# Designed miniproteins, single chains, continued (5): the designs that were tried, part 15

Each design is a single chain, and the fold is of that chain. pLDDT is the mean over its residues in the fold that is shown.

## One batch from the design tools (miniprotein)

Design m16491
Fold by ESMFold2-Fast:
Structure m16491 (fold): chain A 81 residues (1-81)
Amino acid sequence: MEEALRVLSESLREALESSEEEYLETLEELIKNGSPEVQELAEKALKAFEEFKKTRDWAYGVKFLLYLALAVTLDKREKEK
């Protein structure tokens, strides 16, 4: 179990590291052009990313990806109205 979680964590970390610039560009666009609700989620993602860079605790990396995914999903839903 612990080994499987470590492998998953490493795979997610590699994905984040290889796409970090693209994720940050997406986040910046959501903060700039999103609704207040999208901006709040994007700001939470940015805070989690800053904590991840400071602590290297992957729990913050997961929070970053989750808040980013929520912000993108909400932004798409708002634009489809």
Scores: mean pLDDT 75

Design m16492
Fold by ESMFold2-Fast:
Structure m16492 (fold): chain A 95 residues (1-95)
Amino acid sequence: GPITVTVDPGSLPAGTYTLGLAYSPVYKRWALVAIDPETGHGIVSALIDENNYADFDKNSIGVQGYDLEGNDLRKLITASKTVTLTPGVKQTVTF
């Protein structure tokens, strides 16, 4: 079924991102990967918490799209959305 996440950009600069939904094998939970849409490079990943909330500072689990064991979460993406993120602005994204 659809997964709806409240996204807090944390310290991410204003801009357009691809948000990838990936299941983390390390945390056994869903995570979001913020990706540069021009390069496909991973920027940061964040765990989706029990309230379907993902904060890219508070819930960060890795830089450049990796988890803490060095798994590339971009390879585990099952769904994605292109979103515009604004510092200090939370938004709801449905996958």
Scores: mean pLDDT 80

Design m16493
Fold by ESMFold2-Fast:
Structure m16493 (fold): chain A 65 residues (1-65)
Amino acid sequence: MELVKEETEALIRMAESLGYEVRLEIRDGKVVGYGKGTPESIKIAESLAKAAAEGFGLKGVELYE
């Protein structure tokens, strides 16, 4: 299902509120997730990147770079 940009931003904001450093970037039709500081931040970035990829109809996802 398609997610709006505002919903993706809300998910990132929630992760940051929980103390996780995460960032998402769209590059060449892929969603790239960046998690910093802890393995938990990396897992959160991966989950957000997968959700964003599905929402934007993208076929690729990359994590931690």
Scores: mean pLDDT 63

Design m16494
Fold by ESMFold2-Fast:
Structure m16494 (fold): chain A 84 residues (1-84)
Amino acid sequence: DAVERARALMAELGSILEQFRKLKEQGLKDEADEVIAELNAAVQRASDLMREGRWDEAIALLEQAVADGRKKVTELEKKYKELQ
């Protein structure tokens, strides 16, 4: 079900965004703000595609955003540990 897949990906992006908000509070504000803006833009584009019934395109965009977000969380968490 495309709707269930899109919802799962949106939930994963929400979790990733919360991880970036925590990193922002921990002193990585500029790096976190940039990624948060990029992920929010992807969510808005995917929402527009879903409203148009373009579910395959929305899912592909969300899958890419989740992959990119997870990679960047790992990179920033590593950077944070190096600052301690």
Scores: mean pLDDT 84

Design m16495
Fold by ESMFold2-Fast:
Structure m16495 (fold): chain A 85 residues (1-85)
Amino acid sequence: SMEETRRRIDEAIRKVSTEVGLEGMTVRRIAEEAGVSPATVLRLYGGSKESLKEWLKSNVPKEVADKIREIGDEIDEELARRKAE
């Protein structure tokens, strides 16, 4: 379910941030830890930074959320590329 997938991604973000720190945290690493594809992470956030930022504010510490906001730029670019396919 989408709810279960979101839960796994939330857990992965927290785990990855504690294991490798903010510098080692990437959308790919989060997806691998959650057991999903990077495409699944992108799909869950509806293709907007606003949706991703709102979810992160509710589900992760602000420090981690700030790092993920940087990844949000990469997410938007990846979604644009996928729409071009």
Scores: mean pLDDT 63

Design m16496
Fold by ESMFold2-Fast:
Structure m16496 (fold): chain A 90 residues (1-90)
Amino acid sequence: KVYKDKKLAESDEKELAYVKSLVEAGKLEEAKKFLVNRIEGLLTIESPLPSVVKLKEELKVLLEEVEAAESPEEVIAIAKKLNEAGNLLE
């Protein structure tokens, strides 16, 4: 369990670094598309756990935030929230 948590933290750091690299390259639309695809993937998870149901509600809000995002700072903030939600689903 503890060992798995460490792997998830490393994965989150890599995803954040990737989104930041796209934003720094001026590829805001590609960063947004990456986040949309990631959120849509997480929304396909079928689980009766109340924690997963709550996370799906947060993911739907994040999807709307991604579509509305106009700045690099907004996209990076959404990526951080998404990684936190992804960790809780594992």
Scores: mean pLDDT 72

Design m16497
Fold by ESMFold2-Fast:
Structure m16497 (fold): chain A 87 residues (1-87)
Amino acid sequence: SAAIAQLRRNFDQLMKRFRPIIEAAKSEEEAIAALNALVDERFSDSPETRALMKEIARLLAENYFKNNRDFEIAYETTFKELLAKLA
């Protein structure tokens, strides 16, 4: 429970950074490219963290455009998928 709560807090902070970028994007491809550029800018010193953040960005973009640009659905769906990968 405490570990899941901390993961949700970290995910929420990441989503606050990703949200304005994904909402401004015209397509899934544009969103992925813009989010990857943000990841490369902010996580340059850690290739492993960069790869993980890009995977989260891809899942978020796919879920956002698949669900008619609904960020709240994309957020919860992506968080659920992330938790499933850690179980």
Scores: mean pLDDT 84

Design m16498
Fold by ESMFold2-Fast:
Structure m16498 (fold): chain A 65 residues (1-65)
Amino acid sequence: GAAEEARRRLAEGAARAVLLAGGSEELAKQVKDLVLAGRYEEAARLMESLGTPIGLAAAHELRKL
């Protein structure tokens, strides 16, 4: 459904943000899996662990959901 597709796109975007912030492919996969599971706070925590402006901005957006 539309909600599932929106969540998949969000998960793909979050994974890309991890890679752009210099995170590993393994971390990108973890963040993607957490977003797909609706575990946004855990995904936000991992994004913050990157210590980058992109990671902090992505974490803030995930916490709004």
Scores: mean pLDDT 83

Design m16499
Fold by ESMFold2-Fast:
Structure m16499 (fold): chain A 66 residues (1-66)
Amino acid sequence: MIELTYEEVTVDGLPTRGLTEEGRIKAYELAIKQLEEALANGATPLDQEALDIVRENLKRLEERRK
């Protein structure tokens, strides 16, 4: 399975560890933008799978906030 590193999902250079749910949402949103840009530049199919994982995590967090 494709696993994202905290290193790739940071907010202002800070690791996602210990972030609030809001901070994690922002980190995932940033990761989604980065992966979408990579796909637009001819990235591999594996990048699409990583994007799906990040989107699922963001969706879960957004649903939890409601």
Scores: mean pLDDT 61

Design m16500
Fold by ESMFold2-Fast:
Structure m16500 (fold): chain A 110 residues (1-110)
Amino acid sequence: MEERERVRRLAEEAGLKEVGTVDAATPNAELTDRIMAALAEHGADAAAVELVREDGKEKVLIFAGDVEAVARFMAERIAETGEATGGVTGRTREAGVAAAIRAQELVEAA
């Protein structure tokens, strides 16, 4: 509960919207399909996915926004945890790559 609330607050602060939650055991193909559907529904350029633990269970939270918002959120999570606990997916390949590169730049600048 506490970790999930903290992740949600960081996402909101970065300008992201929570667009879904899936079980951590969800296959990568299904997760990708759900992310792409959510990006289309919300008119967003990119999504961040974050693994959280709640009552001993693992869940994946999906947040959508623009490339800069996704990059900021990912950089803050890496800074907070000392490691990459999630990933990024773009509505296009270019958007996904841009978000990943920008997150790395923000981590290196901190």
Scores: mean pLDDT 79

Design m16501
Fold by ESMFold2-Fast:
Structure m16501 (fold): chain A 80 residues (1-80)
Amino acid sequence: SSMEKEREQLEKLREEINKNTEKLENDEEKLLKLQLEYQKKLLLMLGVATEAEVEEFEALNKDLPLQEQLKLLIEWGRQR
């Protein structure tokens, strides 16, 4: 099912985040991308937002630095 697939993807991203957290500043961009993807999947899995709402939010913020994109996505998810 879609929900089981999303949960599997979320677990894999969590494992990748944990592995990359041990790296220093050189892996910052990779870590931010993984954290951003994790946050997206988390919002979808918890039913806080729909795919369309996440896509619209990301389209509005796509030209921002990854760190700012992550900050805004977390804040947006918390306000919902």
Scores: mean pLDDT 82

Design m16502
Fold by ESMFold2-Fast:
Structure m16502 (fold): chain A 82 residues (1-82)
Amino acid sequence: MKGVMRTLRGIGGNTADATVSLANEIGDQKVADEARELRDRLTDYTDLALQTRDLGVKGLELATEELGRLADLYKELVKKKK
């Protein structure tokens, strides 16, 4: 459990940083801000999953959903860059 949550935070952080960098490169500040917000939610959900055993599974599910949103956001930026 702890290893998976640390991996999700690491991947989410790296994906958010890559998304922010790409958004800044193409001048899309709105997408950069959205990526930062999704990163913050991923952090909050993984922290929630670590704090309680009963919420651990739900926190992991929510963190995985936010990671998926970050990945989709990055894919959209790649399309915009052309």
Scores: mean pLDDT 72

Design m16503
Fold by ESMFold2-Fast:
Structure m16503 (fold): chain A 67 residues (1-67)
Amino acid sequence: MKGTEEAAKAAREALLKGGAPEELAERTYQAILDNDAEAAEKYAIQAGLAANSPEAAQAAGRAIMKG
């Protein structure tokens, strides 16, 4: 789904701006592109916790819902 690409990009950007590790942000991006909602949620939570950023986690959640 093409809308999923924008959601994936938004989630990755939000996580990176929040200070999340590049690897976790990239895994979240790939999971969203694969339409694997469970993996996307898991990696987004891990990335948000690593960043200590509730804003990054919320932005990633919104991006997933938009896809």
Scores: mean pLDDT 72

Design m16504
Fold by ESMFold2-Fast:
Structure m16504 (fold): chain A 76 residues (1-76)
Amino acid sequence: MFDVSDVTTGGGVMRRTSSLVFGSSNVDDAVRAFQAGLQRLGTLVSQQARDSVRQGFLDRIRKELGQDVYDAVSRS
C-alpha cells in the first residue's frame, strides 16, 4: 500500500500500476504494467525506495494473483 497521493509522483505511478496489474485479465498484461510502472518509478524515487516498492508489490502479486503471475513478474 503506497501512501503518496500525487498523480505525478511515485505514489501516482504506483496507484496506476496497481490498477493495471491487479485489473489485468492475463499474465502478459500484468507483467507489462509492472515493468512499465517500475521503470517510471525509478526516474522519480531513490534505488532504495524503488526496491522496497518492488518487494511489496511482488508480495501482493503472489498473494492476490498467484504463483504464475509472480513467476512471470519476478523475472522482470
Scores: mean pLDDT 68

Design m16505
Fold by ESMFold2-Fast:
Structure m16505 (fold): chain A 78 residues (1-78)
Amino acid sequence: SMELVKALMRAIALMVEGDLLLKTKASPEELRKAIKEIEETIKELKKLMESNPEANKDFLEKVLKELEELKKRLEESI
């Protein structure tokens, strides 16, 4: 669905932004903001997985794992 595509594009954007924040030694405030956005995106993707049974669940679970790993790296940097 288009909603799932938009959520996935947001996930990719957050992965790029998170990596840049780590590389540029962003403030704890900016890191916490990114962590919150990642948590919200994880919740949205999980909800979309339940409402879209035709979606590739293996792919979506991989994306969720990558977001959770990025969140952990950001948390460890605060």
Scores: mean pLDDT 86

Design m16506
Fold by ESMFold2-Fast:
Structure m16506 (fold): chain A 66 residues (1-66)
Amino acid sequence: MKDQLTKALSKVVPKKVAEDAAKLATQLLKQGASPEEVVRAVALYLSKTNSPQQVTAAANRVSELL
């Protein structure tokens, strides 16, 4: 899952940001977070340094994998 998330996210955000977001998503999934909670957390994380368009694209990529 983490590698698939990193690959999907790296298409819309820089590779290091994609790796950090994928780590966050994977950690939340292991803690029992719902897919919707994971998508929201990733979007919030990315919104700090990325454009609204990049955040929306990334959130959609994560949602499609969950």
Scores: mean pLDDT 80

Design m16507
Fold by ESMFold2-Fast:
Structure m16507 (fold): chain A 79 residues (1-79)
Amino acid sequence: SEGIEEGLYKPLEEAEELLEKGIKEKNIELLEEAKKKFEEVRERIERGRVPEPEREELLKRIDDLIKRAEEEIEKLKKE
């Protein structure tokens, strides 16, 4: 693979682990941290040199993960 994917995959994996832990533990702080990390990775992809089709695939994946984090945060805030 080309681009900056090696520098992106580790922070993306860390953010996914925080999301999974936040969901399992019902922890708003972990979910908010995961969302922030996903948003940071998304900005790096938008400003970076990630080639297609990896760029569009990564952006779609991250947007789905951000949406999931937002939905889980909103569920917990209603309690």
Scores: mean pLDDT 79

Design m16508
Fold by ESMFold2-Fast:
Structure m16508 (fold): chain A 57 residues (1-57)
Amino acid sequence: DRLAELGAEVDARVEQIRREIEEGRLRGKTLTVSRPTPDLEWHSGTVTTPEPAPPRP
């Protein structure tokens, strides 16, 4: 059952994240970064991360 349980645990996590996104993200809830899989594009933190642009001098 350990192998089967481990698989179920992973599956449950993925479903949890999905629900969180749909309920939190779409509604406007501030949820922590808890994605199902670590995105490499976000991993860099500078590829898509909106940095505070300097105010026009």
Scores: mean pLDDT 54

Design m16509
Fold by ESMFold2-Fast:
Structure m16509 (fold): chain A 79 residues (1-79)
Amino acid sequence: SDGELVVSGLPADATAEDVRALLESRGIPAEAVYVPKDAQGRSSGIAVVTLPSGELAERAVELLNGELYRGRRLQVSPL
C-alpha cells in the first residue's frame, strides 16, 4: 500500500521539486508531492507526499523528522 506523509517547517519558497529532490537525496522516491499555496503563490511551508510504500514513509520519517533544511527544522509525520 502507498504511504502518505506531511512535511512541515519548509522554507516558504520551497517547491514540490525541492521536496522531491530532498527525498531522492536520501534514497526515497516520491510518487507525488503537493505544496499548497496561498493567493500570492506563497507556501505555508507544508508539503503532502505520496510514497510507493508505507515502509518508505516510515523511512522518510526516520531520516527527515527533526532535521534542518536550509536553516529550518522539519517536522515529518505519516498522514
Scores: mean pLDDT 83

Design m16510
Fold by ESMFold2-Fast:
Structure m16510 (fold): chain A 58 residues (1-58)
Amino acid sequence: GDAATGAEAGGGTAQVDEEKGLVGVRSSVSGAGGGTISMSEDGAAGYRAGKLAQEAGK
């Protein structure tokens, strides 16, 4: 969904869990930072989550 696409655009890695309706967001740099957001969130929310994951992973 748009949330997963936004998370990747924000610099994170998104992993969709369709059964739970969630997107796991991790840092693409270190893989250490992360969180989860609803799959129904928009791309802007995903983008913020991706940015936060990327910063947390540094």
Scores: mean pLDDT 70

Design m16511
Fold by ESMFold2-Fast:
Structure m16511 (fold): chain A 83 residues (1-83)
Amino acid sequence: SAAEEAARAGAEAARGGAAAPGGVGVAAAAIAAAGGAISAGLAGGEEAAREGARAAAEGAREGGGEEEAARAAERAAEGAAEG
């Protein structure tokens, strides 16, 4: 589905973004997580947005190794899913 595809794309982007060095990784992970949640929400509504947010936050955790990047992604995704 479009919502599933958006969630997957957001998770992959967050994972790749979080792997970038320094503050760039934190910012990239957060942006990707928020974007994934928004895209999933547009395709599948509020529940899909929450699922997209979770997937993106998990992706950042997997890719970053840095807790700061994972936490930034988690917060950004949650904020996007609420709005």
Scores: mean pLDDT 71

Design m16512
Fold by ESMFold2-Fast:
Structure m16512 (fold): chain A 74 residues (1-74)
Amino acid sequence: EVVAEETVTVKFPEAGTHTVTVPLPGVPAGARVEVRDENGNVVATGVVDERQTAVVTLEVPEAGTYTLTVVVSR
């Protein structure tokens, strides 16, 4: 069951590994988080913790502005 979906535009100043904390108020711990690119490919995954946040790690190939979709499911 998809419980939340949000499209975000993020600017990364440099290529490499970036860790992002996603606030998900009202989402229960244990919900699954997928971050998808513009083509629908899963680029990061995470799980909502007891503080209603998820930590995801992204591999960015080039500095630039990316349109990402965050999908939360139970």
Scores: mean pLDDT 78

Design m16513
Fold by ESMFold2-Fast:
Structure m16513 (fold): chain A 88 residues (1-88)
Amino acid sequence: MEAELEEGVAAIEALVGPEVAEEYRELVERYLEALRRGDFETAERIAEEILETVQVKLLLELGVKTEEEVKKWIEEYKKKKEELLAEL
């Protein structure tokens, strides 16, 4: 995991810059903390958030989606996650 994390962060930094790479690192640290606590449900949700964050930034870089479309998608997903957490 450590080598995979370093490689992933380096790749993201090269593609979309150090700010996005730092966001990715923070999410992975939260993921590892959840795993350390044995909170596998939280770890899975954070892993999904990491994939969504990386995918969104890559789509923006490649010009596949407009910034406006990406913003709406992020807001919709965060709202759904908040609703799910409120039901738990």
Scores: mean pLDDT 67

Design m16514
Fold by ESMFold2-Fast:
Parts: structure tokens; C-alpha cells; sequence
Structure m16514 (fold): chain A 72 residues (1-72)
């Protein structure tokens, strides 16, 4: 289960990644997707949801993306 502290770190990390531009966000999504075995598009959707604080943590993909982003 993702802790509240890890979720806050994931939200901040996602916001920082998106603030660097779409190319950087897509590169991060590709790396995360490769690690989790999911398409980069799914990882990018999770990053955008995290940045908005609207992420569904019941989704295993969104939870996995949040865990990786929280770790830096």
C-alpha cells in the first residue's frame, strides 16, 4: 500500500516532470512503462493524473507509477 508521504512525493515528482516539458514527461513515462511492463501511454496518463492530484490508486498501474516517481 502506498503511504500518504509516498503519494505526496509522487504528486510533486510528477508535477516536476511535466513542468520540464512533454518530451521529458514522455521519456520518463517510457522508462516507467518499461519497468512496470506497461505501455508508455498508460504511464503518461498516470503521471498526468498524479500531477493533478486526481490519481486512482486502486489501479495497479497508477500505484506502480506513483511508487517509482516517489523513489526519484
Amino acid sequence: MLSEEEFELAVEGARKLLSKGEEAARAAAQSIGDTLGVPAERALEALKALAEGKADLSDPVTRGVAQLVAKG
Scores: mean pLDDT 80

Design m16515
Fold by ESMFold2-Fast:
Structure m16515 (fold): chain A 82 residues (1-82)
Amino acid sequence: MSELRREALRLEAEGTMYRMAAFLNKDDPKKALEYLKKALEAYERAAELYREAGDEEAAARLERIREELKEEIKKKEEEIAK
């Protein structure tokens, strides 16, 4: 359990770092989109590991973050489509 939780936390931190990188690159929509997609992948893996560890509360929290992130990705894709 502690090992899976540590791995989930590392992936969650990675996702947060990528989300920050997307914000810092907001003036480059393509680069921001790449970072947002990497953040989504990291949070998805973290949520799966939290579920395996039995931490449904942490998994649910990351699912909410993933929903917000999918909306951000859609907006950036719309910017690029112009």
Scores: mean pLDDT 84

Design m16516
Fold by ESMFold2-Fast:
Structure m16516 (fold): chain A 97 residues (1-97)
Amino acid sequence: SLKEKLEKAEELLEEAKRAHEAGDNDTAIQHLREALDLISEILDDPRFKELSEEEKKKLKELVEEILELGRELGSELVVKRAEENLEKIREELGEYS
């Protein structure tokens, strides 16, 4: 389910935040990578376009938080993947960079 993948990605972001607060940056980066894997699966699913505008905006906010934390952690891979996913979400919302 797309909703279950979104919920798991949200949980992984919260776990990443906790790991970062504890100084475990490697664990934080790993959780962000796992969240981005789930987000990529959501974006590549044909049903993504069938999500409400509210659900798409919620996904956008999630990716924006992942991007910010990735920047704080200095993970170029997380930053790049989050920026690419954010661009795809913005296109679906009719928003352009």
Scores: mean pLDDT 86

Design m16517
Fold by ESMFold2-Fast:
Structure m16517 (fold): chain A 58 residues (1-58)
Amino acid sequence: SDEEELERIIANLEKGLAEATNRTQLLALLHEAQEVLKRYPTPRIQALVDEIRARLAE
């Protein structure tokens, strides 16, 4: 289902964010999260985009 697909995508993005160690990985993750947000405009995905952007600002 779309809900199960969204949960899988969120889990993969959260894993990517936890494992990211450099700016190149964070930028790739931001691009992926923004593309997901376009398809699934949900507060959970928006929060992930905002967190990735915050880490990039460091």
Scores: mean pLDDT 85

Design m16518
Fold by ESMFold2-Fast:
Structure m16518 (fold): chain A 69 residues (1-69)
Amino acid sequence: NNDDIINQLRTQGSIYFNNGDYDSSINYYNQALSINPNDPTIHRNLADVYRQQGNYDVADYYQNIADSI
């Protein structure tokens, strides 16, 4: 089901993020977001990745979306 797929994609995104592979992390989180566009957890996860890359404007963008859901 969609929840199982989203959880698997989120887990992969987290694994790549923890390994420092930010491009793969973003790719998996974006795949999860394509299934559930209004998932506040995925938006927070994307904010964390962009913050770790030093892209604070994009991080703030995703954090603000998460806080609005």
Scores: mean pLDDT 87

Design m16519
Fold by ESMFold2-Fast:
Structure m16519 (fold): chain A 86 residues (1-86)
Amino acid sequence: MKKEAKEAAAKLAKYLEEEKNYEAVADLAKKIALLAHTDPEVAKAIAEAFAETLSVEQLEIVRKAAEAAGAEEIAKLIAEAIEKKR
């Protein structure tokens, strides 16, 4: 499950990065932040895949959505990934 979620997230992240579809990134980020309240392990795996694949601009959208949804662990993980890409 965790591995499958990470692989699916990586493929989706690559597509979103290539298409530059920031609205789709924002929608998915909200869904992942909500998922963090029901299945934090899967949400973390998806966030890690996004951190590896998405641009800094797209990761900022994910971070803000996670903060707005109260998913502090996910927001912190994405913020650390942004700093590493700078």
Scores: mean pLDDT 73

Design m16520
Fold by ESMFold2-Fast:
Structure m16520 (fold): chain A 120 residues (1-120)
Amino acid sequence: SPARRAELEALIRGMESHRFVLETILERARAGELTEEDMRTAIEIAEGLIGLLRQAIELEENEEHRRELEKLAERVEELRERMRRALEEKDYEAFKRTLEELLRLADEAIRLLREMLEEE
């Protein structure tokens, strides 16, 4: 439907926007310039990604795609918890590694949402 297409396009734009912020933070982390504010921002973006994935699950009628989205949401939640621990411990290297994993999950989510859009 046109409404479902518009909602999927909005979810993809939201994911891409969050991915851009995460990539910017990762570039700072790789330069040794990661701040606690960057770490807090990345944790908030992870929460935003979970919200977008939950919206995508509600739009998906295919049970297998819904399970893939659920697994992605669970993985993002695990990484968000790892990022919170790394922030508490001031473990900038562990944070950087977790952020790299989060970016890979964001790319997978965007790919899956684009497949959903093509089926529309």
Scores: mean pLDDT 89

Design m16521
Fold by ESMFold2-Fast:
Structure m16521 (fold): chain A 101 residues (1-101)
Amino acid sequence: GDPELEALARRLAARLATLLGAPAEEARAAAVRALREALPGAEISEETEADGDHEVTTITARLGDTEITVTLGVLDGRLVAAAVEVRRDGAVVGAAVDARP
């Protein structure tokens, strides 16, 4: 693995963990801010899909050969799960965050 990518994925996942239980809008705004801090100058795209009573938002930040994808799972308007994937030069590292039952 790439220790720098692994460290980045873990730091982003830890930050997203602090957003568990937050309102969807607050969680999305905070995730975008975290991505801009992690990858300054990146192009950011966002897509939201409904999945029954759940909403899944995918936020992608891209700069050169680096891509960071954050996936946010929302239930009843609140963040219940999140995942981070960091990709650079074909290397991929992921980390996930789940809400307490």
Scores: mean pLDDT 81

Design m16522
Fold by ESMFold2-Fast:
Structure m16522 (fold): chain A 68 residues (1-68)
Amino acid sequence: ITAEEAIAALRRAAAEATDPAARTLALSGLHELEQLRKQGKLTDEVARRAAEGLSAGLRAEGAPALEV
């Protein structure tokens, strides 16, 4: 996935989250990617790995994995 797709998916997950833990994970991931973007260090690979880590966290909370 692209960096833009990962950011969009995280924004949507944060907005639609009904579980506080899932919302916190999505917001935390979004903040990290936005900081990397400001530093010019956000690559598609970095965004993809961040989305994979968030998906694992969401699954631990009983939510569906973050997939595109």
Scores: mean pLDDT 71

Design m16523
Fold by ESMFold2-Fast:
Structure m16523 (fold): chain A 74 residues (1-74)
Amino acid sequence: ALLQEYAEEQARAAALAEQVPEETLRAIAEAVEAELRARVAAARAEKGALTEEEYQRLLLEALRELVRRLEEAA
């Protein structure tokens, strides 16, 4: 389920990346990565540790946000 959703969003992100200027793609990717790192750090601070499934959900949410921003930029 989560891995399948991740694979689908990853494929969509890859396709959209071909339609976006390299500089714009890099800026969006860096912003999404920074947001993901902040969310992981906040979750760890609150819970002490994250399960693999919790990490996978945060990664999927970040990937969906990446797709959304790439769609807006394309």
Scores: mean pLDDT 81

Design m16524
Fold by ESMFold2-Fast:
Structure m16524 (fold): chain A 76 residues (1-76)
Amino acid sequence: MDEQVRRRAQEAVERVSRETGLPVEIGGALAAGAPITPDTRVTLEVVDPPSGEAALAALPVLREAERELEAFARSL
C-alpha cells in the first residue's frame, strides 16, 4: 500500500514539474516519512518559484495531482 502511493507521488512530482516548468516536491506528512493511511493528506509544493504569478498559475495542477493521489490512497 504505502510503497504504491509513494511511487505514484514521485511520478506525480515528475509530471507536474514538467507540465508547470517549476521545481515541485512532496511536502507534509509524505515527505516526513509518515505512514500512509486512507485519511492521508497529500501536499505538493513549488520550491523557489520564479514569480508569485507562476506559483499561482501552477496551483490548479498541484491541487488536481494531490486529489488524484488522495483518491488512490483511499482506494487501497
Scores: mean pLDDT 74

Design m16525
Fold by ESMFold2-Fast:
Structure m16525 (fold): chain A 75 residues (1-75)
Amino acid sequence: SIAEELERLAEEGSKAAEVAELLEEYRKNNELSPGAQEHVDIILEVLRKNPDKPFHELEPEIEEELRKLIEERAR
């Protein structure tokens, strides 16, 4: 799953810019549901704000943004 791949990249110390490139490539090669596309868009937005930071440092911000999306969908 994409979540497992992201956890692996975080453990490897990959930079946000590298993770963003991999997610863009994944999106191009895989048909994503509208919901999955929204998740990827939010992740990419956070990563693109801080491209030189290690991905693992941005995980808390990504989790917060995704939590907000889930709460909005529950309304």
Scores: mean pLDDT 77

Design m16526
Fold by ESMFold2-Fast:
Structure m16526 (fold): chain A 73 residues (1-73)
Amino acid sequence: MEEIEKLRKQIEETRKQLEDFLADVDRNAELILKEGGNELTAEFMRRIGHIDAQPLRKKAEELETELKKLEEE
């Protein structure tokens, strides 16, 4: 049961890191547009950000899978 609580905390922390990362990507894209930058540059930055976020998404999925296994056992 303590293992389940640890996994839940790790999932929450990983999801928060993902949300913070994506929020930062969006802020950077908005700053480019506010400073008179090109829309294509902003879109490119968002796309790269989503790619860079993939490892965090995989970690969250793996942790959720482990949690389900422990809950089903």
Scores: mean pLDDT 80

